# Designs tried in a protein design run: designed miniproteins, single chains, continued (2). Part 56

Each design is a single chain, and the fold is of that chain. pLDDT is the mean over its residues in the fold that is shown.

## One batch from the design tools (miniprotein)

Design m5919
Fold by ESMFold2-Fast:
Structure m5919 (fold): chain A 76 residues (1-76)
Amino acid sequence: MTKEDIEELKKKIEEAIEEFEKEANNLDEEERLKLVEKIAKEKGVSPVDLLLYDRLKRQELSEEEIQAMREYLESL
């Protein structure tokens, strides 16, 4: 996977997270999961990738660490 491919996926995931956070503030857990799936489909990203990115970001990982994790997952 090229750096451009990783940056494109990251951008799509970041846009999906931004839209998710904008809508999610008063939703229950089940509605939040459905929103993740909807946004992921609209942005052309995996719901699993979106959830993984959100979880990693919440653990205060750097942008470089998130990219390294992404590259590792793509190598599997």
Scores: mean pLDDT 65

Design m5920
Fold by ESMFold2-Fast:
Structure m5920 (fold): chain A 68 residues (1-68)
Amino acid sequence: PPFDDVARETLKTLMDLDGDGTISEEEWKQVLSDPRFQVVRDLADINGDGKIDEEELKKLKEWLEKKT
């Protein structure tokens, strides 16, 4: 569905508070703790252990970046 592409771009824009084209590590930590971004947590929890480590976060960032 085309809305998935729009959703990824929207998430990138919302998390890019600096407007410099990058999403900071602190923004990612905030997103992962915010229940509004449960979908983001689900995507990052690759091993299904209910935790998101640095490596899983990196893979999620690459997923969003790849969409661009």
Scores: mean pLDDT 61

Design m5921
Fold by ESMFold2-Fast:
Structure m5921 (fold): chain A 78 residues (1-78)
Amino acid sequence: GPGTEENVALLREQGRRLKEEGERAAKEGTPEGARTLRRQAEALGEIADALGRSGADDLAAELRRESERLRERAEEIE
């Protein structure tokens, strides 16, 4: 219904912001940046789970992949 579509749009925007913050942290290449990347990855995973519960399975899968990428980037910096 309309409420579900609105919630999915909000979660998509939140995921987009977390990706942008993660990319900025990755460019810093610092231990602090790596810690930020891990936090952003965890937050993206939680948003992906919420999207999955709302039936937005394709978007949930996309955000899970982005979460994994941010985690891998954090490991590369360490």
Scores: mean pLDDT 79

Design m5922
Fold by ESMFold2-Fast:
Structure m5922 (fold): chain A 75 residues (1-75)
Amino acid sequence: EEVEKYVEKLRSLIDELKEAIADGNKERIKEVLQEFKKLTKEAPVSPEINKLVAEGIRLVAEARKKGFKDVIDEV
């Protein structure tokens, strides 16, 4: 039950991060990354959560290559 709540929140944040990157919204990228970082510290360890965290990290790496390094480094 608790794992599913974190999975839902992480999926929402990943989707919002994808949209913010696509829109070039630096302020929203920063906000989403701060919340993602906070949520991953609180989340229980599970295979599904680990996959979502890995997807988030991959998106961050892509954003760095797309010119958002400065925003990411602020988080």
Scores: mean pLDDT 82

Design m5923
Fold by ESMFold2-Fast:
Structure m5923 (fold): chain A 58 residues (1-58)
Amino acid sequence: MKAEEIIVKSDGSLFVKGEDGKVYEVLEINPDGTVLARDLETGEIKEFDARNAKVVYE
């Protein structure tokens, strides 16, 4: 799935917003732009392509 946004929280936690409009908790960011993130509702881990994602600071 493509990541639309990488959300950087003031506490240092990271989230990714997918093209499905959902927000996922970031577990791992790889140098190739691949992000592993968890669905907070289901616990499912999904892989995201973040190479074109916007970085948002909150």
Scores: mean pLDDT 82

Design m5924
Fold by ESMFold2-Fast:
Structure m5924 (fold): chain A 80 residues (1-80)
Amino acid sequence: MELFKKYANEKKEEFQRRSLETLEKVIKDAEEKGLTNPYAHPSTSEEERKALYVTAQVLREIGDLIDEEIKEINEEKKKL
């Protein structure tokens, strides 16, 4: 059991790290795209920033859903 807990914690840390890297890439890509976008108006830039925030929020929620799914599997194991 201890080995499984250590493995699960290591996997969780790896997943969190990958999630942060994904968010960083999304932000960086948008910054590069925004700086090079010749059609960007102030309203467009603001809208793009909002889209980035929503994307980051969705990615975080996906991470939460994955964590919830893992909890459900653990609960089912308790039932069995």
Scores: mean pLDDT 59

Design m5925
Fold by ESMFold2-Fast:
Structure m5925 (fold): chain A 75 residues (1-75)
Amino acid sequence: ELKELIRAKKYEEAREKAKEFGEAAPYYEKAIDLLEQGDYLGAALELEKARVIEEKLDKSKLYPPILNEFSFVFE
C-alpha cells in the first residue's frame, strides 16, 4: 500500500505507485516529496488538490481508496 511505503520511508517506490493515479499523479508525487521533507501540511494541501482534480474528471469514486492510502497524513 502507498501509505506503508511512505511510513517505511520508501519514497521512490511511493512515487512510482503514485503514477498509477492518472491525472492526479503529479499532485500525489509532490505530496510524497513534501512528506520526505517533513512538510506534512504541504503534503495534505497537495492531496486536497489531487482530490479536486479527480472530482473534476468524474473520478471521485476513487477518492475513498486514494484518501485511505494517505489517512495517516490527516492525523
Scores: mean pLDDT 68

Design m5926
Fold by ESMFold2-Fast:
Structure m5926 (fold): chain A 87 residues (1-87)
Amino acid sequence: SAKLAEISAEFAKRAEPAAETVERALAGEESVEAGIRALEEIARLYREALERAVELGLLSREEAEEMKRKLEGVVAEEKAALREAVA
């Protein structure tokens, strides 16, 4: 969907500074704590994008809740990876 692609592009643009912080943390150029905060910011922006998609009728509430559940799993795995990178 063109509208869904637009929402995805806006999310990507808004998440870019936080994504750069995660990459720098993985490279050892930023703290693990900063990387974790950046991951949490990306997750927050993604949840906002899902809510917008539901409001526009592009996703059902059930689909959005399933995507949020999957997001929580991905965020947990990425936080574990950041912590392991400095162990």
Scores: mean pLDDT 85

Design m5927
Fold by ESMFold2-Fast:
Structure m5927 (fold): chain A 77 residues (1-77)
Amino acid sequence: MEEVRAALEEMRRVQQILVDRAVENPEKLDDYKRGIRAVGVGTGRAIAELSGDEEEARRLAEELTEEAIAELEARIA
């Protein structure tokens, strides 16, 4: 449980860095969005394989990923 939380927190920190970089580099916005989503998918799969709860792991990773994308969209609007 603590390892899953730590992995999700680390995923969110990495996604935050990508959000901040995307805001500074709008010409690469689509590349950063793809990076944010790739981090979410990869982390969700890793947690699912380790925990055995694929649906919950995917849902949590997707929720945090959509929050990061929503923050990025709000900051560039």
Scores: mean pLDDT 82

Design m5928
Fold by ESMFold2-Fast:
Structure m5928 (fold): chain A 117 residues (1-117)
Amino acid sequence: SEGIERLKNLLIEKAKELGVDEKVIEAIKNLTEEEIKKHIDKLIKNSTPEERAKLVVIEQIILGELTDEADEEYIKKFPDITKEMLEDVKKNGADELAEMLEKFIESIIEEIKKKIA
């Protein structure tokens, strides 16, 4: 998926910026699409309800899945999210999404670091 490759590139760039060990960067490069999606799902599931809608929209933006069908699949996975919440974040959440994107990328890197420690 082109979206997964974009996410990998964002993770690698941020890891380099943070001075992360080359073993972690290598682990990020070798992650499968399934493994990346599992990390994202875990992060979203462990977030607050308020953060969860924002993290879902961030994943949709990264993956290029800004469709009603994708919204319905996320609502099925995370039943405390509503379509109105996703629409509100997309319309009004630009500044908060920028901050959440940084936290999102950093959280995935930290989870990968813990697995290869």
Scores: mean pLDDT 78

Design m5929
Fold by ESMFold2-Fast:
Structure m5929 (fold): chain A 68 residues (1-68)
Amino acid sequence: LFEPLEVVKKRAIELANEARKLATELGDQEAVDLANKYIEQAKNAKTVFEASTIELAAAVLLSVLRRK
């Protein structure tokens, strides 16, 4: 199953936004900056591979923040 680039980008952006929201609530400025970087990278992704890599990175960041 091949997912459209737009679907993967949207999912990556949603995960990065959730991570940014949680990082803001926790006062973790480094995590806020990293989440903002992932949002920009996801918006500029030209391939499904790039978008999927950012999606994974954002999901990992969100998982780490949820443990704090």
Scores: mean pLDDT 84

Design m5930
Fold by ESMFold2-Fast:
Structure m5930 (fold): chain A 76 residues (1-76)
Amino acid sequence: SEAKERELTEEEKKEIEKFIDELEKEYGIKRSIIKKAIEELLKYSSDSTTIEEIKEVLLLTIERMKELGKKLEDTV
């Protein structure tokens, strides 16, 4: 079925929290920003979307944001 906003299970929430910790330490991105990105992804995710797919999309989003941020810093 085409889903509304995807809800995380307790185990998936733990995996996401660990992933947020890793991204914060590796990329220096604030937890609040990472959490907002995950919430946005969940709003547009289907019931069939796996937690691994969410992690992959978030990593891709961070890469794009860093590329855009570098360009914005060069123009501001």
Scores: mean pLDDT 70

Design m5931
Fold by ESMFold2-Fast:
Structure m5931 (fold): chain A 78 residues (1-78)
Amino acid sequence: KEEEAMAAYKAGDRERAYQLFVELAIEAIKKGDYEKAISYFLMALKYAPEEHREVLLEAIKAAQNGDYEKAIELAKKA
């Protein structure tokens, strides 16, 4: 899945890269890998459509504050 996200990014498929990085961030939170989750959210933010950027920024802030349940809920809306 990480290879798939990177392949989409390299191919210029921004929408697919965005979706895959959001999924990777959620999976990283579920595994307790919070640093990696924030990194994936930041990658997703670079390719996010404008309409999804605000909710994704809120998800990142929630994760940075240790509110991982809220981060997952917000990420699912993005």
Scores: mean pLDDT 79

Design m5932
Fold by ESMFold2-Fast:
Structure m5932 (fold): chain A 56 residues (1-56)
Amino acid sequence: MEEDIERITRALVEEVAATGAVPTVSLARRVAAELGIELTPEIEEALLARGVVDED
């Protein structure tokens, strides 16, 4: 789980830097899918709690 959160966070930072996209839960789900990671409710909650993503 922690490794998945770190991988998603890094990919989100790279995507935001490259495209200017807003880091939302929907973007995190898309990025996780590209990494082959299932965005579980636990991972989603962790990303929201850490301020890594905003609610859609």
Scores: mean pLDDT 77

Design m5933
Fold by ESMFold2-Fast:
Structure m5933 (fold): chain A 83 residues (1-83)
Amino acid sequence: SELLRRAIELARRGREAAERGDGRLAARYFREASRLARSTGLPEALMASDYAEEGSRAAERGDFELAVTAGEQAIRYLEKALA
């Protein structure tokens, strides 16, 4: 799925931004990943959407450790949905 591949790329960019302490950019990437994942309706992608939303909220409040962890979970579930 093209949507799942885009969501994975966005979630990876969100994780990288969070690792650099760029909360605004991380939150934007995670929100876009969440939207695309949710639009597929796949169970694993819906789980990834929830994790990406958590990552976005964590990044907005400066909790970069949680944002990175949530991003990793979002990527993992998106990869499961793609398989």
Scores: mean pLDDT 91

Design m5934
Fold by ESMFold2-Fast:
Structure m5934 (fold): chain A 104 residues (1-104)
Amino acid sequence: EPAALSEAEVREALEAHAYVSAFMAAAAGVPEEKILALAEETGDESAVEAARAGIEAARALPPEEQAALIEEIRARSAAAPPDEAARAALLLELRAEIEARTAA
């Protein structure tokens, strides 16, 4: 059944996207100021806050775990159907997985 995303669910998915994108960029060695500038370019404070959290998550993990998570994110993103609800769910799941690993 097609899931209609609420405005809150869309916002949460956009925040998860900013978090995951910032995590991957930071792990790849992109400077923090450049990642934050890109998030700020969207004009969204919640995205900037999520991006900061993503950068901190990357810094909390050793390089081998960062590499493993990046590979997992790429594989799952490539396998995801081009459905907005499925992509939103994937972004939230990826954020939760990164957060769980940084909390351990």
Scores: mean pLDDT 79

Design m5935
Fold by ESMFold2-Fast:
Structure m5935 (fold): chain A 100 residues (1-100)
Amino acid sequence: MMSALEMVEELLVWAKKNNEPEEIIELLERAAEALRAGDLATAVELLRKTALMYAERGKLNVAVFLLLVIRSIAPRELAEALVAEFLAQFPELAPQLPPV
């Protein structure tokens, strides 16, 4: 499987090719930079914001992908809290999230 950094960098390439909103591109670029620097706390926060923007736009599959990236790098309690927050706002995500 790819690393979290590789996953974010591939999504960033896809987002640029598909003319995604500049705000999303900037969040993904900053998240990749944080991951390269080993700043996991900043990376998690930036990925959380990006996932929220994708969920609000109805792109639930991309939001799920970003939550899985967060699960791979965040402490378990933080990852579970963020997933719970997303499920409270977007219950439609529940069938698409694999078990912990």
Scores: mean pLDDT 81

Design m5936
Fold by ESMFold2-Fast:
Structure m5936 (fold): chain A 80 residues (1-80)
Amino acid sequence: SQQVAELTAEAVEAYRRGDFRRGAVLYTAALILGISDGDYKSISDVHAAMSEAYAAAGDTATAERLEALSKKYRELAEKE
């Protein structure tokens, strides 16, 4: 949804500024909204954005886990 995309964009910007707490809150809000909407595409996109942010921060283990979740939700979206 538009709201999920906007929250995700704000989270990415917060992480880029080093505001990790605000970024985490915004990613969590985007994810909860995506789950509530049943929007697998948006859920996939949020996980992909989070994965990129964690990879950039050097947390490759968390990034790989989030990328796997992104792929899972992408495949679910393509079947609907």
Scores: mean pLDDT 80

Design m5937
Fold by ESMFold2-Fast:
Structure m5937 (fold): chain A 83 residues (1-83)
Amino acid sequence: GPPAPEITAVTAGATSITVEVRNPSGSPTIVIARDAATGEIVATAFADAAGRATLTGLAPGRTYDVVAVGDGGASAPVRATTA
């Protein structure tokens, strides 16, 4: 089957996380942020043509697990904490 996406960079802001993804399959890639304490999905965004997604509306000072999902499945999770 197609390869899973890879998260190549994560940059945390005060209420946002910018995620860079590589998806070798070229399929649409959705980026999902889960609250690390609860596992609740709090934000989603599609990656743009440059492989960048920005998750917005996040609480400051909170830790999130970020995954990228494409037709090849889910990336390994990357943990990020907002400022």
Scores: mean pLDDT 84

Design m5938
Fold by ESMFold2-Fast:
Structure m5938 (fold): chain A 63 residues (1-63)
Amino acid sequence: AEANLERLREGLRALGLPEETIEQVIQTMKEHGLLSEEDVARILAQVEAGLAEGARRRAELAA
């Protein structure tokens, strides 16, 4: 469980998220008991998709 949370923390850092946001995500996962390897993979994929969508919206605004 702890190793999965550390993997999540490192993955979120690799995506360039600020530490405050990383800790918020970790806390949410802990509150919901989402500590499996599959849960970590799912949230990393969701965060990556959300960052890509945010970048797309910023590009649309700038155009």
Scores: mean pLDDT 76

Design m5939
Fold by ESMFold2-Fast:
Structure m5939 (fold): chain A 100 residues (1-100)
Amino acid sequence: MLPEHLLAMDEAELEAELARKMAELEKKLEEYLAASKDLSEEQKEKLREIFRESAEAYVELMREALARLRAGEPLEEILARLEARAKEIEKELEERLAKL
């Protein structure tokens, strides 16, 4: 088993990566809202809902990744899975935004 201090460093790296993705998502929402002054209030609420669901998916990814890391899975494999899942979330977000 890894010493606790090394595990804590790996957990911090995972949390930093997911925090970065969450910040990118928030910035993208603000940019879409600023660019979309002509959207109806119903369309703006749907936009916020789409971004909220994406944010919830990232929170769930963090929870799962931390659980896997604590179970002894290699950080490199966890990061690879996070990247793949993040791409799926981004693709679903883009598809849903295109339908607005």
Scores: mean pLDDT 77

Design m5940
Fold by ESMFold2-Fast:
Structure m5940 (fold): chain A 90 residues (1-90)
Amino acid sequence: MTRDDLYEALAKKLGVPISLIYENSSSLSDEELRDMLAALEDPDSREATLRFSARLLARRYGHPLAIAAAEEPDPERRVELLRRFDEELE
């Protein structure tokens, strides 16, 4: 599996544009990307993976919405914060 295959699989599993994966995953190793993909395939670990993704976005951009999402314990509120953050990048 190539790095591009991992990006396509992650974009599909997360329901986000592949460009968002490229922008936020460039610092991750191929092993870290594979581990994240495996975690997303397990329903019990999906939430932990989404929290990790929010922390990466907060670190990458330093944006208040991304930081708030990384610190948000409620899954529904975190998704809403990440949605607003994605809109701000447009």
Scores: mean pLDDT 69

Design m5941
Fold by ESMFold2-Fast:
Structure m5941 (fold): chain A 78 residues (1-78)
Amino acid sequence: GSVSEEEFELEVARALAEIYYALGLMDIKRGDKEGVLETIKKLLELADKYPELRDYFIEMARKLGKEAGIEEEVEKLL
């Protein structure tokens, strides 16, 4: 069997989230809190577009916010 269009789109969304998460971790290491916040916003946009994966993307966003020390700013976006 082939991957369905919906299944493929969700796989792409997961891959994008993993890329954004990695970029966010790099920004944390660099001390770029604004860059982390922009990456978190992108994860939350994915959560809005793909409700099936919403909790997954929000968990990633919250983890980045906690590691970057910007939990309050993340909760304002939720």
Scores: mean pLDDT 84

Design m5942
Fold by ESMFold2-Fast:
Structure m5942 (fold): chain A 78 residues (1-78)
Amino acid sequence: SKIEFQADIDIGVTEVAAAVLLTTSPTKDEMIDFMQKVLGMSREEAERVWNESPTVQAFVDRALAIARERAEAEIKAA
């Protein structure tokens, strides 16, 4: 459906933004800012994900997983 198509595009854009961040050796502040602006997370939620992540890659993977779960929940609610 059109809603599913839009969610796929939004996830794709998020994945590209995350890949670009990883190539720049991002600081903690840049990664928290990414989660707040791109994923719509609170600073407290972003800091929690950071503290629970053993590596920068794991932090990004977790953030993308949360974005995907939120997109799927919105599709199911519609």
Scores: mean pLDDT 68

Design m5943
Fold by ESMFold2-Fast:
Structure m5943 (fold): chain A 80 residues (1-80)
Amino acid sequence: SMLERLREALKAGPEALVRLVLEEGDYSIFWRLAVELGTELEKAGKQDELMEFARVVDEAVRLYRKRLGDKKEYPKWLLE
């Protein structure tokens, strides 16, 4: 499934997440990953894992922005 591919890319790191997004051609993959997995970790009360997840996603978003020169806004939770 797409969610499983996202989880595998997350385990491999920010560069793998960027590669997956570029292969799919859809930046919204970052938002789907943030909503689905971030919510799962929050509900499980795994604060340390949630913080590490947020760091990897934020790094991947920054790498994607840098490569495309896109000025699109970040989700609020990544900025807080």
Scores: mean pLDDT 69

Design m5944
Fold by ESMFold2-Fast:
Structure m5944 (fold): chain A 62 residues (1-62)
Amino acid sequence: GAMAEAEKDLENLKKAVEQAEKEGSRATALVAIHEAEKLKEKYPQFKEELDELIERGRELLA
């Protein structure tokens, strides 16, 4: 269902952010931030968790 797909998308995004952190890659971080912003539009209910992932990604760009 829609909720199961949302959870899957969120889990995949968490893994992408973790990979960016592991690699120290600004390019990977930028892609992850962009995907997180789009996911916030699809699933406003996950805004808080997605904002946290965006913040983590942005730390790699500092």
Scores: mean pLDDT 81

Design m5945
Fold by ESMFold2-Fast:
Structure m5945 (fold): chain A 82 residues (1-82)
Amino acid sequence: MSPRDIASSIVNSAVSYARVYPDKVSPEDLAGTLRGAALLSGEEGIELAESGRDQIVAIRPDRAEEDRELIDRAIEEARKKL
């Protein structure tokens, strides 16, 4: 299994968790998970994390501002480490 396949699996799991348990997953937990995926697969991981962000924001619009701010910060932290 490639790092990209693992990163994709992580992002899909985070999106699924936000969909099934929107009140139980914090913006911080989602941001940390997507940062991990971004760091694992370089530029492809960043693109997957950005796609995950857009899906999560659409799934729980009441938390969209906090989700976006924290996830975008996490993605920028990952970019600085690449």
Scores: mean pLDDT 84

Design m5946
Fold by ESMFold2-Fast:
Structure m5946 (fold): chain A 100 residues (1-100)
Amino acid sequence: SADAAAEETFAYYDKDGDGKLDREELAEAVKALFPDTKLSEEELKEVVDLLMKRFDKDGDGTLDKEEFERALSGLYAALLGKAESEEEKKIKEILEKSKV
């Protein structure tokens, strides 16, 4: 299930147990959750940057578990064509271009 995958992914990449994921860990999580997309390094970085810009409330370049869950919800909403924000629309375009 998507929720179980999100929780397991967060726990797996939160190796220090500080309750936060950095940009590199978030990029690996996105790749793990969307294996049917062939994102380039630049496209993956752009998706991560857009997610951080939208959901990183403290602006320190990390997402806590709550922010990560919101980021995944936004990413799924964008993929389903329910994107309303500028960041979500850009993510949708990147993911649709990268579909295989």
Scores: mean pLDDT 72

Design m5947
Fold by ESMFold2-Fast:
Structure m5947 (fold): chain A 84 residues (1-84)
Amino acid sequence: SPALDDAIRFGDAIRAALKAIEELPNLSDEEKEKLLKYAKENATDDEIRLARTAVDVVLKARRLKLSDEERDIVVALTIKLLRE
């Protein structure tokens, strides 16, 4: 069903977002720049919207606050992980 497919897809995005947030403090400045470039060159609007929503849900649930730049990096990594 469409509702089940959407739920599974969102669950995968939450898992990717969790991994991306945990990895953020381990990223070098060069790796951060490469992730932003990767998302800009490869991500679809649908992938950005899905990843952005999943990241926001995880940040709220964990009571974490990121800068706009950190949030964009985490969204980019989430998209990369979803493409596995």
Scores: mean pLDDT 88

Design m5948
Fold by ESMFold2-Fast:
Structure m5948 (fold): chain A 70 residues (1-70)
Amino acid sequence: PLTERERVIRRVVGEVLGVPESEVGLDSNFFLLGGDYVSARRIVRLLRREGIDVTVDDIIYNPTVRGLAG
């Protein structure tokens, strides 16, 4: 089962990248989904609004929903 943190991250990644949520798996690579530095910054801003404090470097070095969540 997905944690609440994983659900929020998955939703935000899908929204920012314009990718159906069904294509954003826990182990899907952010860069292979079409992510770049600009979209990583947008994801960080939206996640912080949801109470998830991450950095752009966190996305670059942990480029999956699972990696970002834990």
Scores: mean pLDDT 83

Design m5949
Fold by ESMFold2-Fast:
Structure m5949 (fold): chain A 90 residues (1-90)
Amino acid sequence: MTAEDYVEKAKEYMKKAIEAAKKGDLESMEKYAKKAVEYYQKAYRLSGSREFGEKLLEEAVKWGSELAKALRGVKAVLNEDGVLVEEPVA
């Protein structure tokens, strides 16, 4: 496995995490997000490059922003008391 192979796996899991978040499946979202982070860490450890690490940080910030947007959609479905509604937010 190359560093690029790990980056591709991390991106796949991040996309799955965002999709799960949009469906209100917070358990699957957390599972996929953790796997994405693990693969990014493996990629960075394998490369050891500062420039590569900076590119991974930019990717992480981008995915964190997208995940935060998806989670804000889910949070909007919570009532005034913070109770989760039964129907997931699309």
Scores: mean pLDDT 69

Design m5950
Fold by ESMFold2-Fast:
Structure m5950 (fold): chain A 97 residues (1-97)
Amino acid sequence: GEAALRAALAALRAAETPEEAIAALRAFLALAEKDPNVELTEEAVELALEKARKFKDKEILELALRLARLLLKHTEDVAKAIGLVFRVIGELIELEL
C-alpha cells in the first residue's frame, strides 16, 4: 500500500548511514514489487542516487538500479526511466574507477 511505501521512503530520506539507507531501500523494493507505484518509485531512485553519492556505497546503487528497472516496467514515461537507469550505471562506473 501507498502508506507503507511512503514510510519506507521517509526512512530512506532520514538515513544517516549506508546501512540505514540499504535497509530502507530493501523494504521499499519488496513493497513496490508487490504493489507498484510509479511516482514513489521514481522518488526512491532519485533519493537513492543522492544517498549513494553521499555514502559512496555500491549496494545503494545496485538497489537503485533494481528500482529504476522496476520503474521502467510500469511507467508511461519510458524516456525518464531509461535516463534514470543510465544515471545509476554511470554512478556505478565512477565508483569503481
Scores: mean pLDDT 87

Design m5951
Fold by ESMFold2-Fast:
Structure m5951 (fold): chain A 99 residues (1-99)
Amino acid sequence: SKEAFEELKRKLKEVEELVKAGKLTSEDMEELLEAMERALSELPSMSLEEREEVLELVGRGLNILIDNEDKLTEEQKKRLDELADRYMAAVKELNLEKL
């Protein structure tokens, strides 16, 4: 949905600023994980253009979480692995639609 897209965009921007400031917390990473998981779950109802934008944002969020993996709980690491797999599958599907 537009709401899930706007939430992900807002949260990613907030987290990127926190990374630059050296203020990123486990709570911020939890909220980013939740926003990314929601956006991926709603991806099938989005237009091609919206899906491209969401996947770009999710890719950026994954990079931040992977770079800070040592600060994640075991449950968050498991969710990150699952989310990365879902992201890769969605990127592959989108690229096939563009051929």
Scores: mean pLDDT 86

Design m5952
Fold by ESMFold2-Fast:
Structure m5952 (fold): chain A 88 residues (1-88)
Amino acid sequence: SAEEAFQKALELVDQAIELAEQGYRTGDSSLLKQAEQLYQQALDLTQSPEQRQQLEAHAQQLAPRLEPAVEERYKKLKKEKEEKEKLE
């Protein structure tokens, strides 16, 4: 049913956010690509504009979960670059 498809779409968004968090934390681009693919599959399962808005709202509620992982990765890369530049 449309309702079952939409519940699967929400589950895929949860999985996409989890993989994105891991990808940002580890710098693994393959995990980020997998997360993008899962999110696209979730969008493809929506059958109305209202379901799409609900899916996007769900993703927006989960998006702040990524912020600490992105900041930690950025901080690590910045430190590594600064240390490398000091040696040159």
Scores: mean pLDDT 80

Design m5953
Fold by ESMFold2-Fast:
Structure m5953 (fold): chain A 100 residues (1-100)
Amino acid sequence: SLKPLELSDEFIEKLEKVMSEYLEKALEYLKKAAELAKAGEDVKKIEEEVEKAKEYVKKAFEKAKKEYPEYEKELEEIEKIVLEMLEGAKKLLIEEAKKK
């Protein structure tokens, strides 16, 4: 029996502010990976940009866990989901690039 994770709107807004700088950088690297995939560039280049996005996601959650240590477990669970989503996005981008 898993309890659904309920976070207050105020807490989510505070998290967004704490994480925003690193999440913006992660999004920038994901956009670059998407552009490389559209251009049919080398798979390794796409993987490198996604890896950079993952590193910035990890930094964002590390900062959030430091500011809100009481939510460390919940933040770790969300981080795992986000990183799994990025792995899925990487596979889709690689498939797009291979449609040369």
Scores: mean pLDDT 81

